Designed miniproteins, single chains, continued (4). Designs and how they scored, part 87

Each design is a single chain, and the fold is of that chain. pLDDT is the mean over its residues in the fold that is shown.

## One batch from the design tools (miniprotein)

Design m15008
Fold by ESMFold2-Fast:
Structure m15008 (fold): chain A 97 residues (1-97)
Amino acid sequence: MMKKIVEEVEVETEEGLEAAREVARELEALGHEARLEYDERTGRWRLTVTTRRDEELDQRVAAAVSVAKSKATSLEQAPEALREATRLLRRIREEEE
């Protein structure tokens, strides 16, 4: 089995950091690896998602995280977009159980 990096999301706000931690928790509950690391060069937290190579689940997880990434283009939308990604990941978990 191979792992691949699916998505990276940058967050600058404290609320965005808390939302990113929730996304990481849901990803780990699905059996994926999620890392939230501080990048001192940019002053931002970076959420990195590494998934097991299960193509169907990888695509659904990538789509959920991509919603957060695309809406995180604006600082004000980032926490809400991450909360939406958390809801999508929870639905994936419920469907896979």
Scores: mean pLDDT 66

Design m15009
Fold by ESMFold2-Fast:
Structure m15009 (fold): chain A 64 residues (1-64)
Amino acid sequence: LPTREELLERAHRIYEELKQKYPDLSNEEILALTLRELARYAREHGVPRDLFVEVARELIEKYS
């Protein structure tokens, strides 16, 4: 199972890639897309819901 740190690293990478791909989107829109992609990854890799929620809250605090 992915660790909390691995999920955060992946999320940061997704966020930066999305910002480069969609420079016209707001930071909030990029964050929403990042969370959607991370949720898909978490589901595919059996990440517990509570761990995903913890990571998502940290990302929202960092990028909101």
Scores: mean pLDDT 85

Design m15010
Fold by ESMFold2-Fast:
Structure m15010 (fold): chain A 100 residues (1-100)
Amino acid sequence: MKIDPKKSSLEEIVEELLRLLSTVLSPDQLAIVRRLLEEILSLYPLLSPEQQEEVKEALARMHENLAEAIASGDAEAIATAAVATMAEIRLLLERAREEA
C-alpha cells in the first residue's frame, strides 16, 4: 500500500505503519509501539502546522523504509529496519512532547 503524507491523515499513516510492524514485531513489542503512536496521535492537535507536517513525513518515511526492507526478503535487513523504526518512533514522541 502507498501512503502520501500530503494526502493521508495521521491516523491512516499510523494504521498502515502498525499493520507493517505487526508482521515483524512480537506482540509485546507491538503493544509498546502502539502506545507510543497513540500518544503521538493525542499530542498532534497541540503541535504547530509545520510540526504536524514533520510528524506525518517522519512516519510516512518510516513506513516506506520498513516496506522496502520487507520487500527485500532479507531477515537481517527486516530486523534492522524494525529496530530502527521503534527507536525513531520513540524519538519522534519525545520531540512531540517537547513541542506540544
Scores: mean pLDDT 84

Design m15011
Fold by ESMFold2-Fast:
Structure m15011 (fold): chain A 77 residues (1-77)
Amino acid sequence: SPAADAALVAAFQAKVAAKDLAGAAYLQVKGNLELIKRGGGDLEAAIERVRKEAEEIREKYKMPEVAEAVEEAVREF
């Protein structure tokens, strides 16, 4: 719903303001996957892309806490 989307945006902005990169990444991934699910898009393909991005975050950018937050968001779908 528009209200739920606004709440996710506000929560994301709060995490960014707090410099909580893991929390911000979790909410961004959750919001994006929820939009794909509601729109009837290929959720399984989106999840596989996000999992590969989480691997790059862990291995290339050396941010395991952010990668774990992204993987946690994916586990909800």
Scores: mean pLDDT 82

Design m15012
Fold by ESMFold2-Fast:
Structure m15012 (fold): chain A 70 residues (1-70)
Amino acid sequence: GDEVSEVLREAIERHGPLPAEEAPDLNKGISYFLKGDYEKALEIFKKMAETGSPAASAVARALKELVEKK
């Protein structure tokens, strides 16, 4: 959705592209979010926020907040 696209755009502009190793986990989390599986999306985003690179952590934290609003 528009909210996810904005979060990704801002994070990439601010922190640069995500490391290749982190992209599959982020894409999986976003896929769950877009399918409405917020519980699985939250699990992935929480893990990335704690263990990811600065870019991945920033994106994951913002997406986690979007999921928590639902």
Scores: mean pLDDT 74

Design m15013
Fold by ESMFold2-Fast:
Structure m15013 (fold): chain A 83 residues (1-83)
Amino acid sequence: MGEEYLKRGDYYAASVAYEDSAKIYEELSQWYERNAELNAKKSAETGDKRFADLAKAYQAESERYRQKSEESLNKAKILEQMY
């Protein structure tokens, strides 16, 4: 009984940690998306390839963090079902 409640508490703590991680990853994804859009706009306005290259790099990072956010939310949801 005690071990079951401790395990349930561990799953709860892990679930909260994954939800917090998902929120941070979502915020990072949004930050990179905004910076990709800003650099794409600057590339269009200036014709400077460096802004186009930065926009592409930031878009890739935004997609990567969006995936990490979704993976963390899925892990949190699975753990939530265990407590």
Scores: mean pLDDT 81

Design m15014
Fold by ESMFold2-Fast:
Structure m15014 (fold): chain A 60 residues (1-60)
Amino acid sequence: SKERIEELIKQNEAGIADVDAYIAELRAKGDSPENGLLILFYEAVRGAMRGVLEMLREKL
């Protein structure tokens, strides 16, 4: 339903904001191989979430 799609959009927007905040925290901790890998992982997660968000918005 349209209402469920709108709910999923809000949930995905909140999730992206949380991921962005965590990436910022990892960057603030400084350069380490472990932090670098985590940043790459969460940037990929953010990209996937943005892709889902775009698909949901097109269905609205």
Scores: mean pLDDT 86

Design m15015
Fold by ESMFold2-Fast:
Structure m15015 (fold): chain A 76 residues (1-76)
Amino acid sequence: EELEKELEEVKRTLEQVGYSPEEVEELIRAGAATPEQVADVIGELRAAGFLDAATLLESLVKYQELREEKKKLEEE
């Protein structure tokens, strides 16, 4: 629930820099598998002064990575 609120905040901020909500969800998924895929977006957010959104995106990617790892282990 709290994670969903953070996701909505990141989506709203990224829309201001030209990313759709669907693109944000894909970035989080891709970043969880390959951190380099989201690093450029995080850098753009920091350069634009959206420091809180950049930190939230980084946290969401890491949380998604941990959730996917746990789910994979539980379902093997």
Scores: mean pLDDT 73

Design m15016
Fold by ESMFold2-Fast:
Structure m15016 (fold): chain A 90 residues (1-90)
Amino acid sequence: SKVEKAVEELKKEFEEMLQALLRRYTPDEVREILKKVLEIRIAHLQRQLEATTDPEEKEVLEAQINYLKEMLARIDDPEAFEELLRRLRE
């Protein structure tokens, strides 16, 4: 579906960004950068959702917002974040 594709593309983008940041920054710095980036992106998507009248576009935006909120929660959890870093370092 269009929703599934949008979420998959967002997952790939997030993983690529995380790997790129880990090459230049410490894990603590990466966590702070990601929190800020995710908060900004969530706010931007929420504004787009409010401006949107297309029901299909609303479903895509809501799914993207939900995914980013889940990622933000995982970054705020030290145990979940360490597991994510462990997978990407291998």
Scores: mean pLDDT 84

Design m15017
Fold by ESMFold2-Fast:
Structure m15017 (fold): chain A 64 residues (1-64)
Amino acid sequence: MAQADANSKAVAEAARRAAERGLVEILTPENPDSVRFKDEEAFREFTRLVAELLGAPGATLGRS
């Protein structure tokens, strides 16, 4: 079942990976949504990680 829960998990994993690479800071470790990006380049890298974790680069908004 592809639901918001699956997307949320992919976002959380991408946030942790980006934080380890120094692209973003997790402000609250218990809330992976509490992140701050270094700049727009860091945000683009994070978005790419999310797409890869979802198994389709650039498909987070759909295919069309």
Scores: mean pLDDT 63

Design m15018
Fold by ESMFold2-Fast:
Structure m15018 (fold): chain A 82 residues (1-82)
Amino acid sequence: SEKDKEIEEQLDTFEKDLKEFEEWYKKNKDKLSEETKEKIVKSLQDTLELLKELKKLAESEEVKERIERLEKRIKEIIEELK
Protein backbone atom coordinates (compact mmCIF):
# COMPACT_ATOMS: atom_id res chain seq x y z
CA SER A 1 0.00 0.00 0.00
CA GLU A 2 1.04 3.65 -0.40
CA LYS A 3 0.80 4.13 3.39
CA ASP A 4 3.24 1.24 3.97
CA LYS A 5 5.59 2.69 1.32
CA GLU A 6 5.64 6.08 3.10
CA ILE A 7 6.20 4.33 6.45
CA GLU A 8 9.03 2.22 4.93
CA GLU A 9 10.74 5.43 3.69
CA GLN A 10 10.48 6.90 7.23
CA LEU A 11 11.79 3.63 8.73
CA ASP A 12 14.79 3.67 6.35
CA THR A 13 15.65 7.14 7.72
CA PHE A 14 15.09 6.07 11.36
CA GLU A 15 17.24 2.93 10.90
CA LYS A 16 20.10 4.98 9.40
CA ASP A 17 19.88 7.64 12.13
CA LEU A 18 19.67 5.03 14.91
CA LYS A 19 22.70 3.14 13.53
CA GLU A 20 24.73 6.37 13.43
CA PHE A 21 23.56 7.20 16.98
CA GLU A 22 24.44 3.69 18.25
CA GLU A 23 27.97 4.01 16.78
CA TRP A 24 28.39 7.46 18.42
CA TYR A 25 26.91 6.22 21.72
CA LYS A 26 29.25 3.19 21.87
CA LYS A 27 32.26 5.54 21.57
CA ASN A 28 31.00 8.21 23.98
CA LYS A 29 28.79 6.47 26.60
CA ASP A 30 31.43 6.63 29.38
CA LYS A 31 31.88 10.42 28.82
CA LEU A 32 28.20 11.48 29.00
CA SER A 33 27.03 13.95 31.65
CA GLU A 34 23.77 13.24 33.51
CA GLU A 35 22.19 16.23 31.66
CA THR A 36 23.22 14.75 28.28
CA LYS A 37 21.87 11.30 29.28
CA GLU A 38 18.52 12.89 30.27
CA LYS A 39 18.27 14.70 26.91
CA ILE A 40 19.11 11.49 25.01
CA VAL A 41 16.49 9.49 26.97
CA LYS A 42 13.85 12.18 26.26
CA SER A 43 14.68 12.17 22.53
CA LEU A 44 14.58 8.35 22.38
CA GLN A 45 11.23 8.28 24.25
CA ASP A 46 9.82 10.80 21.74
CA THR A 47 11.03 8.52 18.90
CA LEU A 48 9.26 5.54 20.55
CA GLU A 49 5.98 7.51 20.55
CA LEU A 50 6.42 8.25 16.82
CA LEU A 51 7.13 4.56 16.11
CA LYS A 52 4.01 3.59 18.11
CA GLU A 53 1.88 5.86 15.89
CA LEU A 54 3.52 4.49 12.70
CA LYS A 55 2.78 0.94 13.88
CA LYS A 56 -0.95 1.83 14.20
CA LEU A 57 -0.91 3.05 10.56
CA ALA A 58 1.11 0.10 9.20
CA GLU A 59 -0.85 -2.50 7.21
CA SER A 60 1.83 -5.13 6.48
CA GLU A 61 3.29 -7.51 9.08
CA GLU A 62 6.80 -6.93 7.63
CA VAL A 63 6.56 -3.17 8.31
CA LYS A 64 5.23 -3.81 11.85
CA GLU A 65 8.16 -6.19 12.52
CA ARG A 66 10.64 -3.52 11.32
CA ILE A 67 9.07 -1.03 13.76
CA GLU A 68 9.24 -3.58 16.62
CA ARG A 69 12.98 -4.18 15.94
CA LEU A 70 13.61 -0.42 16.09
CA GLU A 71 11.55 -0.13 19.32
CA LYS A 72 13.58 -2.97 20.90
CA ARG A 73 16.93 -1.33 20.02
CA ILE A 74 15.79 2.06 21.38
CA LYS A 75 14.40 0.52 24.61
CA GLU A 76 17.73 -1.27 25.21
CA ILE A 77 19.60 2.06 24.98
CA ILE A 78 17.10 3.79 27.33
CA GLU A 79 17.50 1.00 29.92
CA GLU A 80 21.33 1.25 29.72
CA LEU A 81 21.12 5.04 30.28
CA LYS A 82 18.91 4.68 33.40
Scores: mean pLDDT 87

Design m15019
Fold by ESMFold2-Fast:
Structure m15019 (fold): chain A 80 residues (1-80)
Amino acid sequence: SLEEELEWVDREMEEIRKKVEELSQTNDRKTVLQYASLMLADLSTEVQKRITDKEIREKVLERINQKAVELLGELDKKFA
């Protein structure tokens, strides 16, 4: 269901956020952004493989985009 897929992607995004926070403690901004981009690209690929329903997939990808924008904004504040 849409609800189950959104819960799954929220958990995946939270794990990405935690990893980005850990990386930001010992790496420069460019390196952290490269790793974040790779993790987000991998998650988007997983969504396309996992979710065959187009409408559910589009909503899940919109959720990832929203969370990614929030994550990048937090990262910008940290490295300011």
Scores: mean pLDDT 86

Design m15020
Fold by ESMFold2-Fast:
Structure m15020 (fold): chain A 60 residues (1-60)
Amino acid sequence: SPLKRIYRDTILRAIEAARQVDPELAEEIRKLYDKFMESKDESIIRKITNEILERVEKAL
């Protein structure tokens, strides 16, 4: 899905941003990203993406 690719790219940028500010948060987000990559359910993909973005936004 083109949407999954866009979400993936967004998550990877978020992980890099988090790593510069809070390396512990970046590791937690990396675990969520692994779950995202293993998922085929679009609702789960959206849920994980939103959770990652919310956590990073709070850390910035």
Scores: mean pLDDT 81

Design m15021
Fold by ESMFold2-Fast:
Structure m15021 (fold): chain A 68 residues (1-68)
Amino acid sequence: SPQQLADAQAAIRAEVDSLSKEEALEFLDRVIRYLEAQLARETDPARRQQLQTLIAHLRGLKAELEKQ
């Protein structure tokens, strides 16, 4: 659901904000790899869309952190 997606994004952002830049980048890489593996196995279209949206959001967050 949109609320579950928003809650997941908020939880990941809170974790990122609690870590050093190096630790946050490593954390995001691990989460992205985990979600990409889930997406590769997922056959439900609605669940695939949610995973793709979350992965795109986290890749954007990683790119912003790398520029700092």
Scores: mean pLDDT 87

Design m15022
Fold by ESMFold2-Fast:
Structure m15022 (fold): chain A 64 residues (1-64)
Amino acid sequence: ASPVFSITKADIEVIAGRMKVPVVTLDAALEELKVLLRQGKKPAVPTASQRLAENALTLYLTLG
């Protein structure tokens, strides 16, 4: 399964703090990415929201 489905609310708070973005903004970006992944679609040119979600996933994976 994609790492995005393993991120908890507590993880979102930590990652949002490290990325200096509001928790609500990151949560919305991750939910948008989850919807796209469930639809089996990945955009070739991601939006700012999708880039935020991908950067958060990269950080999540590096934190362990």
Scores: mean pLDDT 75

Design m15023
Fold by ESMFold2-Fast:
Structure m15023 (fold): chain A 105 residues (1-105)
Amino acid sequence: MLTDEERARVARTAQEIYEALKNKDYDKVYEIVLKALDEARTPEEVLAIARAFATIIYKYTKNPKIIEVVKKSLEEVEKLAEQGDLDGAREVIKNTLKEIKKLYE
């Protein structure tokens, strides 16, 4: 279960991602997510960040390929979080961000 401080950080991260996407600043989205992953101390907080990112992407992206990449990433992050693998969960999200960036290049 997330602490109130962890929930506040995730909510702030979600708001920052939303504003960056609204401005089509994809480099800023990448920076925000990487910073949030570095600040996260538990697999549960990493999973919460992943869920927030996915929710925002689903609202802004109608590309089925990007949606499928994000869905698969979420399933893997959930599995790694259940196993207590903090570093593995972070790496899945980082790789997902790189894959999404390639789809916009």
Scores: mean pLDDT 82

Design m15024
Fold by ESMFold2-Fast:
Structure m15024 (fold): chain A 91 residues (1-91)
Amino acid sequence: SAEEEALARLTAFAGELFPGLSDEQREALARTVLEYVKIRWPDESIETRVRIAESILRYLAENPELREEFIKQLELEGLTELAETLRRVLP
């Protein structure tokens, strides 16, 4: 499916941005960001959601000092499971 292709592409991209992560952690990170984007922008096309997810992954990679604030924001939005996954997989 297009969603499965999107996840595979984002998992590969997460691997490029976070070379220290295991394959399981890369998939978990990519899946969590994609799920967040689906919740936040449900009316956007899959192509747009992939671009937003790539932007978020890049932001998290380039701004390690802001990762905790991003996770905290997810918790405040009630996205507790996504926040828990990011706490576990992000360096």
Scores: mean pLDDT 89

Design m15025
Fold by ESMFold2-Fast:
Structure m15025 (fold): chain A 110 residues (1-110)
Amino acid sequence: MDLWALSGEELVALLRELLGRLARQLLERGVISEEELEELLALVDEFARAYAAETDPAVRAEAKRLAVGAAQLVRLALETLDELSPEQLRALLEEVAATLRWGIALIEAA
């Protein structure tokens, strides 16, 4: 799937779906808590709201690039769920969360 061909809004919606799926799988496997699941989904929703409110095309383009990176990490984690240790899955999830926080900070700084 060519993530770069998606609009920013379509990409954020896809990221929300993929991350929700990943987080629920990790919850079922005992890798994360229900609180961590809620916090992660809230973070994606915050990123979506920040992105929708941004009017600077350059900031939107950079935020979209970060969202592509996050979506690629989530897809990798979903494709490798049975191959990675719980610690490796948590590390990928933390990298996704950090990427989304950087995107929100970028939008808020502009």
Scores: mean pLDDT 83

Design m15026
Fold by ESMFold2-Fast:
Structure m15026 (fold): chain A 62 residues (1-62)
Amino acid sequence: SKLEEAAKAIKEITGASNTAAYTVAKLVEEGRYDEALEKLLSLGASKEQAEKAIKVAKEILS
C-alpha cells in the first residue's frame, strides 16, 4: 500500500522504528504535517531528515 511505502521511506531517511514510521506516515496521510515533523524531531531525527521524510511521504501519498 502507499501508506506502507511512505512508512518505509520515513524509516530509511530517519532511522525510526517500523511503528514510529507508520505513525508518522499516518499523520502525513491525514495532512497533520506539523505533528508529523514534531514527532520525527522528538525521535531524534535532524530537521533536514524530518523535512525530507515528510516531503517524500507527501509525494508517495499524493
Scores: mean pLDDT 88

Design m15027
Fold by ESMFold2-Fast:
Structure m15027 (fold): chain A 100 residues (1-100)
Amino acid sequence: SAEAEALRAEVMAALRALGALQRELSRLIDEKNAPEEIREEAERLIRETEGVLVRLYTEMEQAIAAGDLAALRALAAEMLAVVRRSTERLRKLIEEVERL
């Protein structure tokens, strides 16, 4: 369905933006020779976020296959909320690393 395709596209765009921000953080950590504590916090945040998003993405793909638009809408909204929260935490960590 057109709505399912649009929701999938929106989620994929958000995931791409999050991935770019994660790469920027990793680059800055290396460039600034950030302390181990900051490296560990970044790795923990990325790992925790990836675990949640992989699960939700799998459930979203299953909802699409089942034609369950209500489930798809709920899962897409939850994924976008996770991406927004992770983005805010990553941006704060980037600002912290930039101040080193």
Scores: mean pLDDT 90

Design m15028
Fold by ESMFold2-Fast:
Structure m15028 (fold): chain A 85 residues (1-85)
Amino acid sequence: HMAELERDLADLERAIEKVRELIKKVKNPQYKKDAETLLKEAERYLEEFRRNPGDREALQKAVSYLTAAALVAIGGIIEEELRKK
């Protein structure tokens, strides 16, 4: 249980870093700001989960906000590519 939880936390931390790198590639200021805001919420809920590993709602919210941040960042990249066409 604990070993699996530590592995899941490490995987989530790597996902956060990947989304952070994705956000760096966003050129549209609004998409970048929105994605950064969502990523900060994901990081806040992950820290809450680390303080209370029984708080499954905090973990679920961290994953949800991280997913939202990634989608907003991808949306910003798509909008930039559409402007090149």
Scores: mean pLDDT 83

Design m15029
Fold by ESMFold2-Fast:
Structure m15029 (fold): chain A 65 residues (1-65)
Amino acid sequence: TVGRLMEEAFALAEKAREALRAGDRAAAQSYLEQLRKVADEAAPVSPGLAAELRREIAELEAQLA
């Protein structure tokens, strides 16, 4: 379960970074919203993973500013 969440999070983070490089803000925001959902799903089973994902989301969101 945790491994699947990590894999999904990694894929979504990569897609968000690619969207950011392409200048596609809408796609980047969509992937970051999905990544936030994965972090929320991770919180009850791995608080550490959820915290790491939320930090990564904040870093990627800062690139949209």
Scores: mean pLDDT 84

Design m15030
Fold by ESMFold2-Fast:
Structure m15030 (fold): chain A 69 residues (1-69)
Amino acid sequence: SAELEELEKRGKELQERIAKNTAFADSALAGAASDPALIDDVEQVRKTIENEMAEEKKKFEEELAKAKA
């Protein structure tokens, strides 16, 4: 159905965003390894990205459950 197709599309977009954000966080942390002063800031940014990803995943799962009900 159109709803399932839309959800699959959104699932792929979410997966791409998670992969992109993870790669960005890993890259930033690797860069900060040469400068201890940046480590705390990079860790804070990483935590923010992880929290945003978790929130979006939760919302997606709720929408998926509603569409299947």
Scores: mean pLDDT 74

Design m15031
Fold by ESMFold2-Fast:
Structure m15031 (fold): chain A 71 residues (1-71)
Amino acid sequence: SDGSDLAAAVRAEAERAGQRVTVRGPLTGPSLRVRQGGIEIELRNASVEQARLAARAATRQSGEDIELEPL
């Protein structure tokens, strides 16, 4: 999976929770930084399932919008 596939998984999970996802820069690799309020999670060489689980956890902890950026 590339960063676009990971971003799609995060966006799908966030949309179910009514939250927005903003993508900052080109996501060409399987690694991204997920930011939500003051929380930052690095996903390195991640699967789509790992991205989905991280997004689900983030949406359950906070109502803040999610930002994705390349690592």
Scores: mean pLDDT 78

Design m15032
Fold by ESMFold2-Fast:
Structure m15032 (fold): chain A 129 residues (1-129)
Amino acid sequence: MEKAEEEVRKVTDETESVDPETGRLLKQGVDQLLDEARRRAEEIAATGSEGERVVIEEVLSEALRRVAEIIRDGTRRIKTLKDTGTPSDSERIRQIGEETLQRSRDVLEEGLRRAEEEAARLKDLQDSR
């Protein structure tokens, strides 16, 4: 999970170099999402075995890698708008930033749900032996 979190932070820093305002929005939103994800992952893992913790970490690492890709896609769109020399579409750039953060939130929420389901499934399999 830490490596995937580092990748998310790295792509968020790249967004700030392309558009400082959108970069700040994504940093604030992503930091909040990462903190919430860590807290919820610890809650799911609190009563689990070591195997359940590994599965939670793997599922969340996959979700965070998808978040990094979403941020890269949003950053590429913003850069393209800036590079095409159209009148500064600050409103459209802001909308792309907000959509990027929302998509990131949705992916991470689904990842947390899947981690909980996979951990529960693994526990049931161990209890059935």
Scores: mean pLDDT 78

Design m15033
Fold by ESMFold2-Fast:
Structure m15033 (fold): chain A 84 residues (1-84)
Amino acid sequence: SEYEEAIKYAREAIKYLEKGDIKKAVEYLGKARETASRVEGAEQAVNLLGSARFYAEKGDIKKALELAREALKVLEELKRKAEE
C-alpha cells in the first residue's frame, strides 16, 4: 500500500509538472517523498523526489521532470521486487 501511494503521488506530481502547475506539483512531490520515506529501501527515491521539488520551486521544470520520472522508476522497480 505504501508503494502504491508513493507511486500515485509521484505520477500526480509529474502530471502537474507537465501542465506547468508548479504549486500542485510541489505539493504532490512532498506527499510522494513523505510516503516513500515509510518504504524500506526507498532512500534513492526519497532523495530524487526532494531534488525534484527543489528544482520545481526554482522554476527548472525540465530538471524537476527528469528527477521525478527517475524517482517513479525507482519506486515501480521496488514494488515489483517486493511482489515476489
Scores: mean pLDDT 88

Design m15034
Fold by ESMFold2-Fast:
Parts: structure tokens; C-alpha cells; sequence
Structure m15034 (fold): chain A 96 residues (1-96)
């Protein structure tokens, strides 16, 4: 009984940690998505001016938005991998 209660308590801690990582990852990803959207909108407005200098600036902003999207994908992948490991550990504790 006591051994089972300790395992359940440890499993709950792992599940809470996984949930906290998920919320944190979602928050950072949302901020990065909003920043990428702003960069693309600014690039679009610059392209509408039609000047070669503005088009070059738009290209730089689009590259920054693409880099931010790659970073966002990496953050999501890292978070998902960590959550999966914690959930698997919690399941092992519950199955004992």
C-alpha cells in the first residue's frame, strides 16, 4: 500500500512536469509565431513600395521569419520529446 502510494505520487509529479513543459513550450511557440507574422507583414508592405532597396529589406525580413519558424519547430520537437519521456516514466510507475 505505501509503496503503491509513493509510485502514484511520483507519477503525478512527472505528469505535472510534462504539463508545465507543454504550457511553457506553447507560450514560447505562440510568441515566435506572432513575431514571424509581424516580420512577414512588414516585408509585404516593403515589397508593395516597389523600390529595389525596399525589396532587399523585405528579403532580409522574410529570411528572419523563416529562421524563426525553424527555431519554433526545434522548440516544439524538444518539448514533445521531453513530454513523451516523462509520460512514459509515469506510465511505468502506474503499471508497477
Amino acid sequence: MEEQLKAEEEAKKLEKEANDIKKRTDYFVKGMEEQAEKLREEARKLRETGSPEAIQKADVLEQKADELRKEMDAVKKYGDNRIKKLEEEAQKLKSK
Scores: mean pLDDT 83

Design m15035
Fold by ESMFold2-Fast:
Structure m15035 (fold): chain A 81 residues (1-81)
Amino acid sequence: GEEEAKKALEMAKEAVRDFEEGKELLKSSDLNDILRGIGLVLRGIGLAYEAVLLVEKYKEELSEEQIKEILDLAKKAGYIP
């Protein structure tokens, strides 16, 4: 239902934020920023996969539009179908 859609959507949005911040940090010449960037990229990818798993689990309760939005965000955060 709505709560499952909201949780998956928020997780996918967090995945994108972490992934994009991590990728930006990886462009740094500072080793500490690079290491933090690696951690954020990995966290973002993990959250993206978790959001996809929630969509698969609750697919009958989610609209096609909700599924598409969450999957598009997950792909933006490194999810590979």
Scores: mean pLDDT 88

Design m15036
Fold by ESMFold2-Fast:
Structure m15036 (fold): chain A 88 residues (1-88)
Amino acid sequence: SEKLREQRLRILAEASASVVRMGIIASYLFEGPEAAREMGELGGRELVELARTGMGDYVIEAVEREARGSSPEVRRYLEEILRRVREV
């Protein structure tokens, strides 16, 4: 059904955004801000590709949610990813 498809796409987008946020946080804590930036670039690229498959609205919603729950240091990387996803 359409409702089940929408739920699956939302879950996939949420899982993808969560993994990217966790990667940025881990990189920041263990290797510092340059590693967090590199992780944000890699994860951002994957999320942009996911948005290009027609999942843009779900990816935007998921990344916005992760950004709202993040510290300022992590949020800036997620906001840059949001900018790129919105350009798709």
Scores: mean pLDDT 88

Design m15037
Fold by ESMFold2-Fast:
Structure m15037 (fold): chain A 92 residues (1-92)
Amino acid sequence: SMEALRQALREALDAREAAVEAAYAAGKISEEEYELLMAALRAARLVVDEAPEEEIERAVEEAVAKAEAIGLPEAAELLREDIRELLELMKS
């Protein structure tokens, strides 16, 4: 069921968000890494929630810009690919 998949993905995103917040609170990741990871999770959540394409694109561009700013252009490419795959998964 697509609804069951959406719910499972929301729960997975909530768990990842909690893990990122815990890592930042423990000093295991930088503020810049925290902002990147939170921006990436926001983009994924917008896809799962069937947000407008322009809102998803804007969130992806924000996450990509943050990855590039911290010197991780490969992470930026992976973010774009992961979001494309998630969009395809959500199509039926």
Scores: mean pLDDT 85

Design m15038
Fold by ESMFold2-Fast:
Structure m15038 (fold): chain A 81 residues (1-81)
Amino acid sequence: MDEEKLEDEVLVALVRMLAQVALMEEDPEAALESIEKAVRVAMSIKNEELREEALEYIKERISQLPEEVKEKALKIVEEAE
């Protein structure tokens, strides 16, 4: 097993957790903070396929957020790409 690949898989799991936490947040600022953290972790993934998977997962979770935070959350993803 490649150590770099193992690290990327752990980062994908962390992104999935942070994106899910954003959906559970009642506070819009806390939800956006979780999305910012998820995007930051996703952008640190070296494997392009896993990074794309992580970013797609974030976008799917953002689509389930309240409209008031959805636009700001999508902007965070777009600015990081």
Scores: mean pLDDT 79

Design m15039
Fold by ESMFold2-Fast:
Structure m15039 (fold): chain A 88 residues (1-88)
Amino acid sequence: SEKLEELKKKLLESIEKLIEEIDELSQEERKQKVIALAAGVAQLAELLGDEEAKKEAKEILEYVKNTNLSKEEAIEILEKLKEIVESL
């Protein structure tokens, strides 16, 4: 689907942009933006029928909901989300 390819590209661009802008964000802003991206990745994986990618993205989402992320942890999670999206 052209719409799914566009969503994949948009998620990759959004992840890269957030990594570049991470130093400009508060802890609360980092958490909210990472939650939104993890949810987006999980939704894309579900739409594509990739059960492994969906599970991995959902585990990241639940972790991020339940913890405050340092800048370094946020970058590690964003890089992992990028790898998941690139594998789709």
Scores: mean pLDDT 87

Design m15040
Fold by ESMFold2-Fast:
Structure m15040 (fold): chain A 65 residues (1-65)
Amino acid sequence: MALSREEQLEIVRRWEAAQLADPASPLSPEEIAEQRAALEAMIRAGTPEGEALVRALRSALEQLA
């Protein structure tokens, strides 16, 4: 089933929180914010590429939990 815009934004928010909580993250806080903004822009545009990336992020977060 397709993910709603709200579900996609929640997944991106969880990804951002996970990156900020990880001291070994290769991304700076500024880079994390830029990546989050890019993902949110793709979600707002309704691209299938954006939905696929969000699904991959959800899967990765589930494996880290």
Scores: mean pLDDT 77

Design m15041
Fold by ESMFold2-Fast:
Structure m15041 (fold): chain A 93 residues (1-93)
Amino acid sequence: SMEEFYAEMLERLDEARKRHIERIRELGKQYNIPKEKVDELIEKLNKEFDEVKQRLRERVAAGMTPEEAYRFLLEETDKVVKKLNEELEKLIS
């Protein structure tokens, strides 16, 4: 069903968020990045993922199809991850 599909997409988004948080923490430890800066990156990741979830909910309510919803999640999460990786790289340099 459509409801089950969206629930599964949101669950997979939360699992992806968890994996990216773990990666940020591991890289922070590996490169001796100050905990405060690591925590700031995680807070930013959480905020941007929550904003993606909210926009998805609004667009689904407006009639977005499952295929469009899946593509939207992939594109928006990729943008967030790329942006945060660029910020992390600057902290390693």
Scores: mean pLDDT 84

Design m15042
Fold by ESMFold2-Fast:
Structure m15042 (fold): chain A 72 residues (1-72)
Amino acid sequence: MEEVEKAVREALANIDAGDREGTKEAIQKAMEAALKLGMEVKEVVQRYQRILDALDAGDREAAKAILEEFLA
């Protein structure tokens, strides 16, 4: 849990900074931590894709909301 929380926080900070590459790197860390906790690969990949789609649309609030789902 703590590693997922840390990675999500890093991703949120990178979204606020407009750093797309840093955001992708932080999301990858969150995915790795979620997989270690037993989350299914399909679920993790789908969440990653949704976050990238939101960022591509310029919807940072939607991207942040999806990232916070890893903490729920």
Scores: mean pLDDT 76

